# Ledger of designs, part 3: designed miniproteins, single chains, continued (3)

Each design is a single chain, and the fold is of that chain. pLDDT is the mean over its residues in the fold that is shown.

## One batch from the design tools (miniprotein)

Design m8072
Fold by ESMFold2-Fast:
Structure m8072 (fold): chain A 79 residues (1-79)
Amino acid sequence: VLSQQEKLNILNNFISELEKFGINVSPEQQACLENFVNTTSPETSKKELAGKLVWAYQFECNGPILEIETKKKLVDAVA
């Protein structure tokens, strides 16, 4: 079970990993991702949350479509 603070720490790590790829996250996209994290189940694992964040960034929070290799590296780095 992940606490709210642990979920936010995972989100912050996700944003940091995006920045390492030269991808800037806007304040609006960050707020969208924080709202998304709040809707996730307490039973969500770190790896599952990492994968869900990659999806939500692209499809719910108006992020660019990420290459398969970038998505894999983000999940591995955050989980």
Scores: mean pLDDT 83

Design m8073
Fold by ESMFold2-Fast:
Structure m8073 (fold): chain A 117 residues (1-117)
Amino acid sequence: SMQDIIKNLQQISKLYQQAIDAIKKGDYDTAKSKLDEARKKLQELEQQVADDPALKQRVQRLIQGVDDAIDLVNQAIEKEKQGDDIGETILRMHALATLQDMRKEVQDMIKQVQAQQ
């Protein structure tokens, strides 16, 4: 239902915010856990919108964005272990920007779905 789509998008937005907060604290394990939860919710959403190619494509881009953010977090962990503070900061900033852009896209999707009710 449209309400189930909205609920899933709201949960995904919350998971992105939790991942952002974790990255800001340097808690990369929590960030990755929240991103894995978001990926699972996005896969559920992809099945719910399987009959709408445009929405499915947007959801697939969000899944790719989660995978990109996880990769950036893994690279930041690697730089932290090497004592490369500059490299870690750059990768952390890229992960945060990626998640903030994805969260904005999810919020835009919520508004669009609500407007169609």
Scores: mean pLDDT 90

Design m8074
Fold by ESMFold2-Fast:
Structure m8074 (fold): chain A 90 residues (1-90)
Amino acid sequence: VPPLPMTPENVERLKAAFVATLRGLAEHMDNPAVRALVDRVAERLEADETVENESKMIEIFREVAAEMKARSDPEAQAAIDEFVRTFLGG
């Protein structure tokens, strides 16, 4: 399948697909800190008009995860770390 042209409409579809993937994975982990992380990532992607590709979405995901982890207790930090590793394939 060829990559989608990076029009604003296709960027919004890519953002929706990215968030849907995160939400699906978060549902299987059943952890409130992970659900909060996904909701925050979705909010940041909706607000950030500079997002043009998957690499930028992953960058925002990493930034949000690091920020939330810094504000979380050790149990929530561990859950966030596991989710990041699982989503990114490690």
Scores: mean pLDDT 78

Design m8075
Fold by ESMFold2-Fast:
Structure m8075 (fold): chain A 100 residues (1-100)
Amino acid sequence: SALAEELKKKLGLSDEEAKALAELLKHMAETENNELPKDASELQEHFFTLLTDSEDEGGKGLVEKLKKAFNIDLPDDLIKNNELYKLAKAILEKHKEKLE
């Protein structure tokens, strides 16, 4: 996945980590409910936890790294689940722009 290659480059992830995160972000963008895939890998479950934990500095750090890496701003009026869905969609849309 070209998204996985961008995630690997921008976040310093391994091939497996970048692929797992790319698949998770795509799933979140397509489902609108910030849901974990039915057959999620341990890496996808780990990244989902990091993205959803508002009290965990690690989770906050991953969201902030993604926002910075893809230059994404989210509206302050969105709830956390809506913010993560919008973040996933915005990353997918910016990735599509780089494929043109």
Scores: mean pLDDT 75

Design m8076
Fold by ESMFold2-Fast:
Structure m8076 (fold): chain A 103 residues (1-103)
Amino acid sequence: MTLSGPIDKSAAVNSWVLEQPGKEPRVIAQIDVKTGDTAIHPSFRGHLTVSQEGDTLILSGVLPKEATGNYYFAWSKSDRYVVGLPISELDGVGEPVYVEGEV
């Protein structure tokens, strides 16, 4: 799997969010715009890598089957840099991309 999202530099954080039927949406990976620091959800650290390439946030790796769902690129104006933030902390979201887990 490889997902790419354009970093919104007017936001405090940019994020990859996973939405699954019957589950609460989860922030999977983030970048702090001011520092360039990246973080990945603890449950995905063995499966996924997050990196910045220019003005793009890249999420790559092999998804577990339980992580099958819709992935959104999203941003928040909040200066709170926390992986696993509720989706209510996000100010905008991109178009969803459906990704099927393989392992």
Scores: mean pLDDT 72

Design m8077
Fold by ESMFold2-Fast:
Structure m8077 (fold): chain A 100 residues (1-100)
Amino acid sequence: SAAEKELREKMREMILEESTVTAIYLKLFIDKKNGIVPSQEEIDRMLAEVERSLERIERLAREILENPNATEEQKAMVERILESVRELYERIRELAEEFR
């Protein structure tokens, strides 16, 4: 159905946003491990990107969780993504502060 397609598209968008947050975390983690210090400008840009992705993930999660056509599996996946992204954001913030 059209409703099921819309749900799948929102799930896909949410997963892509999670991938963005994960990629930024991995970059900062690898840089730290290799003794590479990103510029403050680069750190600020990455933090802004993560914050924008978080805002989009939270909006998409709300829309999916409020949708009566969302399956229990989809709702469980959304909850896992929210938990994962929240944890990654805390780690990203910690890494960013360590570079200051």
Scores: mean pLDDT 88

Design m8078
Fold by ESMFold2-Fast:
Structure m8078 (fold): chain A 60 residues (1-60)
Amino acid sequence: MSQVALATSQAMGLVGRGLRSGSVEDAREGYEIARKYADKDKNAASMAQYAEMVAEILEK
């Protein structure tokens, strides 16, 4: 859980940074981090979905 919680937190921070700066790269990085644990953790799966959606919106 500790590693998964840390990864999910890092992904959340990256997605937030992407939203503030308009950086698709930050949102995509958050997605990659969260998806590594999506199969094992519900919160990581939700974060991965959110990061993907944000990246798609930013790419427009």
Scores: mean pLDDT 80

Design m8079
Fold by ESMFold2-Fast:
Structure m8079 (fold): chain A 76 residues (1-76)
Amino acid sequence: ALKKGEEYKELGKQYLKQGDVDQAIRNYALAGEYYHQAGDYKGMAEAARQAAELSKDDPELQAQLLGLARAAEERA
């Protein structure tokens, strides 16, 4: 799970460099899910915060992602 989290994080970075913000958000969210499965709450929090930063044009999604990041940080 940890290795897959890192793989999806790198995919998120690649999509962001290509200007595909929607795909970047999806891949960072997937990274967070795999970090959660691995018990890596620090990785989960970082991935959720990156997805939230990219979701500034969707306030509801941004709030949900920030909530996930805070919950993960409390467990890290």
Scores: mean pLDDT 81

Design m8080
Fold by ESMFold2-Fast:
Structure m8080 (fold): chain A 58 residues (1-58)
Amino acid sequence: SKAIEEAVEEIAKINGVENPDIKQGVESIKSASKEDVINSLLSLGISKELAEKAAEAI
């Protein structure tokens, strides 16, 4: 989903991680609960608004 793609892009900017590694992380996130996704994204420095949008897209 677009919200997950935007969250992944912000993670890449914050952590300097390359896109291929982030793609694997996104697949892991898709199997998590919405609350776990939000908490994980917040821990990585993603904004609460973007984290909530990504979780709702799952």
Scores: mean pLDDT 64

Design m8081
Fold by ESMFold2-Fast:
Structure m8081 (fold): chain A 125 residues (1-125)
Amino acid sequence: SMEEEAKKLLEEVKENLKAGDLQGAVNSLLRLQDLARKDSSLVPLYIEATELLAEHYLSQGLPWVAGQTLLNTALFLESDPELKKKYMEKIIELYRRAAELFRSSGDEEAAKRALERAERLEKEL
């Protein structure tokens, strides 16, 4: 089933991060994103994988890459009208966290753009 494949991909993300295989972790995350696109019930697993990857990047002293990881997932969720409506509060959270990470990295332009996305969506709540 797609759910079993998604759970396997989440475990692959965890195993690749433990092994220091960042490329493997990203590849498994992208495959999990493809499954989440086909079945919205798998979005929570995709978000969990995103959080684990972002946390790993932060543990390695890479806040900009962590911010970009969160931003990419927020953009994915916002791009689908049904996912945007269902996950609006999580999308806003991800944009605000990405903005903070970009700011801590010295990327003030990326921080401003992520914050403006969060503030625009907050007006829709």
Scores: mean pLDDT 92

Design m8082
Fold by ESMFold2-Fast:
Structure m8082 (fold): chain A 63 residues (1-63)
Amino acid sequence: ALTPAQVAHAKAAFDKLDTDGDGYVSREELKRYGITDAQFDELDTDGDGKIDFDEFLARVAAQ
């Protein structure tokens, strides 16, 4: 399980990508950060074209 500090760090990183503050990160926002299409597909496990915080956190937790 992730510590509160690790969750907070992941949230801070997510918030930097989520410039709109809508709780989702789009392909456009990730592309501005230098994320490739292949890397986006790895993060977008649901294939919905958006990364929510839960999906982002799950990838952090899997390491």
Scores: mean pLDDT 69

Design m8083
Fold by ESMFold2-Fast:
Structure m8083 (fold): chain A 83 residues (1-83)
Amino acid sequence: DELTRLLDRILDAPTVREAVDLALEAGLLDPEEGERVLRQAEEIERERGLEEAKRYIAGVAAERWARRLAERGVVPVPHPGPF
């Protein structure tokens, strides 16, 4: 599944910067959000280590992916749109 492949790549990234770049390339973060997530992940890495920082990035990516799937499952009525 696409999400699982993305999360595996994030968790296998050698640095937090590369992990954030994967989420940016997947279109799950805009550049401003990516910088914020990177800064937070670097703080987590300093306090708790690289593995925990990458888990944080993976969690952010999973949440953004889940929102996209939930949005596609919601059918707006009675406004213009697919329903």
Scores: mean pLDDT 77

Design m8084
Fold by ESMFold2-Fast:
Structure m8084 (fold): chain A 78 residues (1-78)
Amino acid sequence: SDEEVLAEIEALAREVRARAVAEIRAGRPPSDETFALVKKIQEKINSITDPEVKAKAIQIYRDMQAEIAAAYLAALAA
């Protein structure tokens, strides 16, 4: 169901945030594993047909991207 896909997206987004922030703090480029997880999130969002559930998934994706961007900006300022 779309709700099950949304829960999977939430779990993947948490993992991507944790991995990306750790990689940034270590001064490393994004790993192939991190990119693979981002691709899985994008594919799962594209599979959602319910517009309300899809909007929630897109917001989770945007929040994830914003946190990663903030971590990069903080690293550049340090």
Scores: mean pLDDT 86

Design m8085
Fold by ESMFold2-Fast:
Order: C-alpha cells, then structure tokens, then sequence
Structure m8085 (fold): chain A 92 residues (1-92)
C-alpha cells in the first residue's frame, strides 16, 4: 500500500541519517541498484542524495543522482531536478 511504501522510505531514511556508516550504506544501496533495480529505488535514492548533501558530501550526492538517471532513465521529478542543480552549484 502507499502507507506501507511511505513508512518504508521514512524508516530507511532515518536509519541512514542516524548511522555513522551512512556513506557505506549509500554505496551499498548504489551497488544493489546496479545489480537489480527495484520499483522503490528512485525515491529511496533521492532520500540518500539529500542525506549526502546535508553531510556536504557532494561527490556521493552526485553519484546517487547519476545512478537514478542511468538505471531509471524514464524517471522524472521536480525533486530530482532540484537536487541536481544544488549538487552542480556546490561542485562549481
């Protein structure tokens, strides 16, 4: 259900945000997507890109967003475009 999907995304985001291993968790998620894309993955990756941006790890944030574009080429959202612009500005 939509409620179960949203709870999963919220729970996953909290786990990563509160982990000292947040970077390893993000890298692990990227590798998982490269092996087997899942229907929840674009929104989950957007949450991870926001975590990396808050941590000022702009290279990891860029890598997450590039993973979305590579494995979900038909996925489009204003959230994705906003995050891409923020990362581009920070890497200038």
Amino acid sequence: SEEDRQRFLETHRRIVENSESWQLLIEGTIKSVEQSPHPLTPELLLDLAEIALKREDYKTAKKVLETIEKHFPDYSSERLEKLKKEVEEKLK
Scores: mean pLDDT 84

Design m8086
Fold by ESMFold2-Fast:
Structure m8086 (fold): chain A 69 residues (1-69)
Amino acid sequence: MEEVLEEIARVIAEETGLPYEVAREAAEKMLEGDGAGAAGLLVRAGVSSEQLQRAGNRAREILKRAGLV
């Protein structure tokens, strides 16, 4: 679980350019099933719609491969 969290946080940081701490908070919300909260956090941090879509798509692929969705 922690390894999946770290991988999603890294992907969000890569796609958005945000600090890892912010990316990790968004990843935690996604793993809790709070996708709306994760998206809201990223939008407030100034992430574009395109960055949000790319980060979300990559995070969802990680979750699918881990068997969590």
Scores: mean pLDDT 81

Design m8087
Fold by ESMFold2-Fast:
Structure m8087 (fold): chain A 96 residues (1-96)
Amino acid sequence: MSKEEALEKMKKALEEAARLLAEALGEEAGEEVRKEAERIVKAAEEGDEKMLEEFKKAAERIGELIEKAREETSPELAAKAAEKVKDAIGYVQEAL
């Protein structure tokens, strides 16, 4: 898979996670996930190390939203969002 193709698939996986978390926690949570995806894509233009650094930070922040959704609103939506983040991790590894 090309780096460009892997990054597009990563963006789509995080957009799916954003929609699931917006449904569970409200639009502000979805927007936070989208902002994290934009940071990763921007960092990828600067290099693989910077991309991985921003992705690790994004995964931690999105993980906090997933736990909040699991505890407060919907374990089902939280589990689906977690699977989309796992997909995104795979695509970032392919982009390296």
Scores: mean pLDDT 84

Design m8088
Fold by ESMFold2-Fast:
Structure m8088 (fold): chain A 92 residues (1-92)
Amino acid sequence: MPSVDELIAEGEKAEKEGNLVEAGRYYFGASLQASLLSDGVSSSELFDKSIELYLKAKDSGGLSAFAVYLRWQLRYKEADELIEISKKLREE
């Protein structure tokens, strides 16, 4: 499996290319890998980074997909918060 550092490097490359949605996907992958390594701090920071990139891209679909994932992780409050943000982006 790719390392956290490899996924972060791909995310940084995508950011430099202006591919914010692609960058968000790589940082999300990095957060999942960090979680598997029991690195909760890095996992949380990388999750926040992927949300930030989806917000910059105005990708309401990406935020909605993230909320579904959080529900599968039993993180209902955070999932509902992302759904609300996604709705606001669709209204703009």
Scores: mean pLDDT 72

Design m8089
Fold by ESMFold2-Fast:
Structure m8089 (fold): chain A 97 residues (1-97)
Amino acid sequence: MEEAEKLRQKALEYADKMIESARAGNPEEALKYAEQAAKYIEKLPDTRETAILGTAIVLRFIGVALDSPDPAAREAALKGAELITKAMRKVDEKARS
């Protein structure tokens, strides 16, 4: 679906902004971008493509946390990964209801 493609592009856009903000020393802004990425993921259909996208974003956020010397940036990145994981679980739960 063309709509799903646009939602995937928005999720990736906000994931990229999250990483940029975390690395720039803006952990609060990074967390807000992670929340936006999660919001777009929750709107996606329960497909293998959604699972792959969500997993890729989670791994990228964990990578930022592992590479960051700033505890606040690390915490924001890990919390972002948690938000994406929760969004993927909501997608799965909606498909089963």
Scores: mean pLDDT 83

Design m8090
Fold by ESMFold2-Fast:
Structure m8090 (fold): chain A 85 residues (1-85)
Amino acid sequence: SSLDRLIERLAARAEAALDKAEELLEKGAPLEEIKKELLEAEEEIGLLEIVLGIAEIVGDDETAARARALLDRLRERYRKLKSKL
């Protein structure tokens, strides 16, 4: 569905931002650069939460289940990264 493509795109963008934040942290980049990538990840996660809400309202159980799984994974990555700052 179009919602499935949207969640895949949002999740991919969030993962790319988290990957970049992790790379920046490992090489000792300035905190402001790491925070910029974390903000991008947070924004994409927020959009994915909105898509989950839409899927739940319309009763798209498959899309909702997929969005929840992606959100759980992305939120855990974000939490772990932020805990290292």
Scores: mean pLDDT 89

Design m8091
Fold by ESMFold2-Fast:
Structure m8091 (fold): chain A 87 residues (1-87)
Amino acid sequence: SLVDLMEEMGKEVVEAVEKKESVEKIEGLILRHYIRIQEAHPNLSPEVVALLNEMVRDLSKAVNEKESVEKIREIIEKGIEKIREAA
């Protein structure tokens, strides 16, 4: 499901942040998962697409700003909950 793919992205991003991987590597993970989600779900509603884009943008910003693992988890959890409510 869309939520399962988002949870998989969140898990891999959190693990990469915990391992102190480079910003470039983590950004690459986000991009690969984003493409995977779009390819698996080409017919998402505009509302769901907007929420997915908001989560990806907030996640990318937090990674570039070296935010805590806790902040990264919060962004992912909030994004998934918003999409559950909209889908």
Scores: mean pLDDT 85

Design m8092
Fold by ESMFold2-Fast:
Structure m8092 (fold): chain A 95 residues (1-95)
Amino acid sequence: SMEKEIEENAKKVVETVVKIAKEGGLSYEPLPLAKALQLVLDGIEEASKSEEGKEYAKGVLLKAAGVKPKSKEEADKIFDKAVELLKKKLKELEK
């Protein structure tokens, strides 16, 4: 189903962000994973203050994860689900 494809692709985005964070690709100085994920989420929130910024952030994340959406609607749903999963992972790390 489209829902399963969205979940799989959203998971790929999250796994890609976590991998880049662990490899030190998100900051000049090494960051704990929780702080690196917060920085990504803060960057997404700032970019999402404009439609152009949101589209750019969406494109960057999906491209980095090797995700090729079939439509703008699918891209939007994958991005929103990935943000949701990143927020969930951050909460789990803050235990």
Scores: mean pLDDT 82

Design m8093
Fold by ESMFold2-Fast:
Parts: sequence; structure tokens; C-alpha cells
Structure m8093 (fold): chain A 74 residues (1-74)
Amino acid sequence: MSEEIIREVAKSSVIIAAAVSLAVGASDEEIAEAVVKAIEQNKEYLTEEDIKEVIEELSKVSPKAAKMVEEKLK
């Protein structure tokens, strides 16, 4: 099922963007920008639930960045 695979890859791409930004010591704002950009690049393949799940995971490690992502996506 190519659609399901594409969706999984898209979600992984967003998670990787967040993880890389965190690993290099980026600011909360920079992390939020990287995550928003990854979501926008993959938005055709991501459901609203996928986006919420990614933001929830980000909030566990950087609650400020997660809040900035929600604000930028409004």
C-alpha cells in the first residue's frame, strides 16, 4: 500500500527534522521552524491526526517549540 508507506515516510521525515534540530542544540524557535517546514513539505501526505501526534511527541522534549509549531500552523 503505497499511500500508507508514503504517509509513514512523511511522518518519519518530520520526526527526523525535530531530532536533528534538537541534537545540534538549535533554539526552540529554530526547532519550531524546522518542524513547520517539514510538515508543510509533507502536508499532502499527513493527516491532522499525524500532525497532532508529531506536536505531542515534540512537546515531551521541547514544550516551547511544540507550542510555536501549533501557533505557526494556525
Scores: mean pLDDT 80

Design m8094
Fold by ESMFold2-Fast:
Structure m8094 (fold): chain A 94 residues (1-94)
Amino acid sequence: NEELLRLAERLYKEGEEAYKKGDYELAALLFIVAAGLYESLGRYKEAAEAYYKAGEAYLKLGDKTAAILMYQRALELDPSHEKARKNLEKLLKE
């Protein structure tokens, strides 16, 4: 479905823009919605990247528990996601 893919791409870009503006709560929500759309389309690498970005936004909010959940989701979809793995390992040591 081309319309759902375009929506996922737009929400991902809006999430990046929200993150740049320091609106980390909005960024996390937009990345999670984009990730769900990519996942429904079988686009697991893009979904993993979006979950990873949501985790980064949750870290900015100080929500380590939500960040851990997002990084775990990213690794479930893309076990080769090096940044998500490294960030998860660091958080689990704290």
Scores: mean pLDDT 91

Design m8095
Fold by ESMFold2-Fast:
Structure m8095 (fold): chain A 83 residues (1-83)
Amino acid sequence: SDLEKAEKLLQESEAQVNAAKADPTVTPAQLQQLLDQMEAKLKEILELLKNIKDVEDQLRVSVMAIRMAGLIFEVQNMIKKLE
């Protein structure tokens, strides 16, 4: 389902951000690659949202999009601290 696709995209991004935080050797270039991937995944979540007709599922995917935006902001801050 579109809901499950959105959830998987968010879960993959959460795991990647947690891995980057745990890695003392992570580089700005690796974080930029992660950021680019996460921005593409956010765009995909927003496109999936357009196809969802159930109001409860629309709200759930909207919350997932907000959470993804928060993770993107966190990675942007990690890049700024390493630059």
Scores: mean pLDDT 88

Design m8096
Fold by ESMFold2-Fast:
Structure m8096 (fold): chain A 57 residues (1-57)
Amino acid sequence: PLDEAVATLLQLAEQSPDPGVAERLRQLARMAREAVAAGADPREMAEVALEGARELL
């Protein structure tokens, strides 16, 4: 679930015409991966990352 969410965020970043939005999407993907590496639930972090992406778009 996390890998799919990260892939989606990175794809949205590549498609974004706004470089600020693109960088924020990449940052959100990095933060989600770091949280999971620190012991957070991958499913919960995937949902949080995708919700953050929706708020940016």
Scores: mean pLDDT 82

Design m8097
Fold by ESMFold2-Fast:
Structure m8097 (fold): chain A 88 residues (1-88)
Amino acid sequence: SDEEIKQMVMQMLQQFLSIEKDPEVRALVQAFLAQLPNLTTEEIEQALLELESAIRAKEKDKRTLILAGAMVGMARMHIFVTKKAEEK
């Protein structure tokens, strides 16, 4: 469901914020979380790609970049699986 996807994305990004120290990167993630309740599942997928791109432009720590990419990839996979389960 859309609510399950939103809850999963929220939990993943909150976990990311627990390790992220860069205030500019934190602000990007917090802005995304503030908009999350107003987004459709399709808009969430696109917004996650835009968030990853914005983080990549500001973040200099390679491990944090790998984690951000992995988290966005996992979120997009969950969206894909959920949509497939609901198609019929």
Scores: mean pLDDT 79

Design m8098
Fold by ESMFold2-Fast:
Structure m8098 (fold): chain A 72 residues (1-72)
Amino acid sequence: MDQLLAQIEQLQRQIAEMVRNNAPPEEIRRLLQQAVALMGQYADAAIAKYPELAATLQAGLDEFKAQVEAFM
């Protein structure tokens, strides 16, 4: 879990840097899709350890996916 969280944080920093540098929207969308995939892996791992949090974690993931889709 900690490694996945670190990867997500690194990817968020990369996205922020690309936005600051006016990178092409296609590159930013690609990184956002990778972030969705990593968030999904993190949610799955967390749900496996804490099934009682499944609804909360799934809702958070669904909101993040919706935000990414709205950006695309």
Scores: mean pLDDT 77

Design m8099
Fold by ESMFold2-Fast:
Structure m8099 (fold): chain A 88 residues (1-88)
Amino acid sequence: SVEAQVAEGRAYTLANTDAPPEAVELAAQAMLAKAAGRYEEAVELYHEAALLTADALEAQGRTELAAEARAAAEAVRAALLAEVAARK
């Protein structure tokens, strides 16, 4: 099932990467929301996960990369929300 695949992906990411656990959880919730047809909720959850990832980059001293990630996250969110609205 999608739920099982998302749970496995979450467990793998937490075990094998340094991704913030909160960002991983939000990304998992976004995937489940998308699978359920809740596209606006999925976009917002992905955006929050992206911002937490950018915060982790900044904490590592990667300030320019964090700023680029935040700007990209805002642009992607705006574009995806416009696409969702246009599709009715």
Scores: mean pLDDT 80

Design m8100
Fold by ESMFold2-Fast:
Structure m8100 (fold): chain A 60 residues (1-60)
Amino acid sequence: LSQLALEAVGLLQQRGFLLHQEHYERVEVLAQELGSVEKLKILLETRTNEQIADLLKQPA
């Protein structure tokens, strides 16, 4: 995982998400799409836990 994806995993775990190997691949894709820590934090603050869970269900 990239450094940005590792930070994303940490933030998701702080919000109570249990992440499995399949989720790590999706988080990496999201991190690459967002390209920055600031955009990642905005995504997590502006989305509900349900909406974030739906993003993680999509294929990598």
Scores: mean pLDDT 75

Design m8101
Fold by ESMFold2-Fast:
Formats: structure tokens, sequence, C-alpha cells
Structure m8101 (fold): chain A 80 residues (1-80)
């Protein structure tokens, strides 16, 4: 689906920014938004799921990631 691919491409720089600012792998940043958006998990629940998969993400880090994602998504949406 072209629309879904466009959304994923739009989110890619957000994943990279969140990963860099929080000192985590890009895969962990992407997985966090998938757990939050697609599975409806809270930041704390998403952090637990990430830790179960071997990523060192505290609940506080997950909450910070959520705030960074919301800010970046808002800024990107306002450009379009």
Amino acid sequence: DEIRKEEEEKLKPLYERVAKENGIPVEAAKLFIELWVLEGLSPAEAAEALRARGYDVSPATAERMLETYIELIREEAEKL
C-alpha cells in the first residue's frame, strides 16, 4: 500500500531522531511506536515489551520517547 509506505518513510527520520536523543537502537525506537500505536500499549508496557526483547529501555525512557515522538509527529504534520 503506497499510503502505508509513505507513512513509514515519513516516520523513519522520527525513529532515527528518537533513537539518537535517547541513546537506543533505531529498531527499538521503531518497535516502541509500533507497540504504542498498533498494540495500544502504554509507555510502561511498551518498555517492558522492549526489555523482554533485549533492549535496555526503562519506563522513564519510554515516556520520554513518547513525548519526543508526539513533538516530532506534530511538527511534521504542520509542514504538510
Scores: mean pLDDT 75

Design m8102
Fold by ESMFold2-Fast:
Structure m8102 (fold): chain A 109 residues (1-109)
Amino acid sequence: GPTATLSGGGTVPAGGTVTLTVTVSGSGADKYGVLVELENPETGGRFVGGLSLPVAAGGTATLEAVLPRKGTYVARAHVGPADSSNPTSVTAASLGGGNVGGSTTVVAV
C-alpha cells in the first residue's frame, strides 16, 4: 500500500499551531488522501490534527495542527487512495485505516 514520511514537529505554546509535512509514496492511485492524528500518550486522547486531500504520488501535504493542552503529543500520518467525491469527509477509515506511514513528536509548553 502507499507509505508516508512525516516531518516537522518541535515545541509550540499550548493553544498554538504546529506545521507538519507529509510526503506520500505509492502506486496504483492517481491521488492520495492524508490524515494526521495527534495522540497524547499520557491521556490516550486522540484527535484529527490535520487533513489534506488530494496529494499526488511523490507529492507533499503541509498541514497545521492545533495543540490545545500542554504535553507531549505523537503525530501519526495515515495515507490511502483519495476519495475525490467527498474530499472534506475523509477520515482514517476512508483512507483505508491501516496505512500509517510516519510519526513525529510535538511538544506544547
Scores: mean pLDDT 68

Design m8103
Fold by ESMFold2-Fast:
Structure m8103 (fold): chain A 77 residues (1-77)
Amino acid sequence: MLTPEEILELAREQLRAVVDEGVRRRLSEEQVRAALDAVVDAAISLAEAHGVEVTPELRAELERLREEALEEYRRRA
């Protein structure tokens, strides 16, 4: 069964992949932001599907990872 830590690691990997793809394909910040938002939504859905409680702390950490990914994209774009 998935843990909150495993969900966060999976989200981090997917957010990094979105940044790498966005830089490689010269996507707009709006397109990258939408893709990063989709990763967070998917992580929450995965948590719910595996019976992992979506706490305020888990939501806040996912939001922080999303913001860090967006800053990485801005730095590399």
Scores: mean pLDDT 86

Design m8104
Fold by ESMFold2-Fast:
Structure m8104 (fold): chain A 101 residues (1-101)
Amino acid sequence: ESLMPDAASAERGIAAVEAQASPELKAAFRKGFEDGNIEEAIKRLRELVNKEAAGEPRTREMELDEAYILGVLAALALNNDTEGLKRIEKTGKELAEEIEK
């Protein structure tokens, strides 16, 4: 449960967007929020974790993917889509366990 993007993670994301976010990051967040697309959020999450595991440097594309995922999570939380949130949480846990081998 502490591994899922929870309210604290959403608050950190929103604070980061408000404090220093470019228009591109705000647009990516808004798009994720409007789309509410769980499959796309999971796809981007897998790509981010794979890139981090490969030791790739943090890129602008990774920042935009994170903003999109946070937007989707915010939409799911607002709509009380607990199954959607659990699905993303499960994917995050599986990816974390794969890295901790």
Scores: mean pLDDT 73

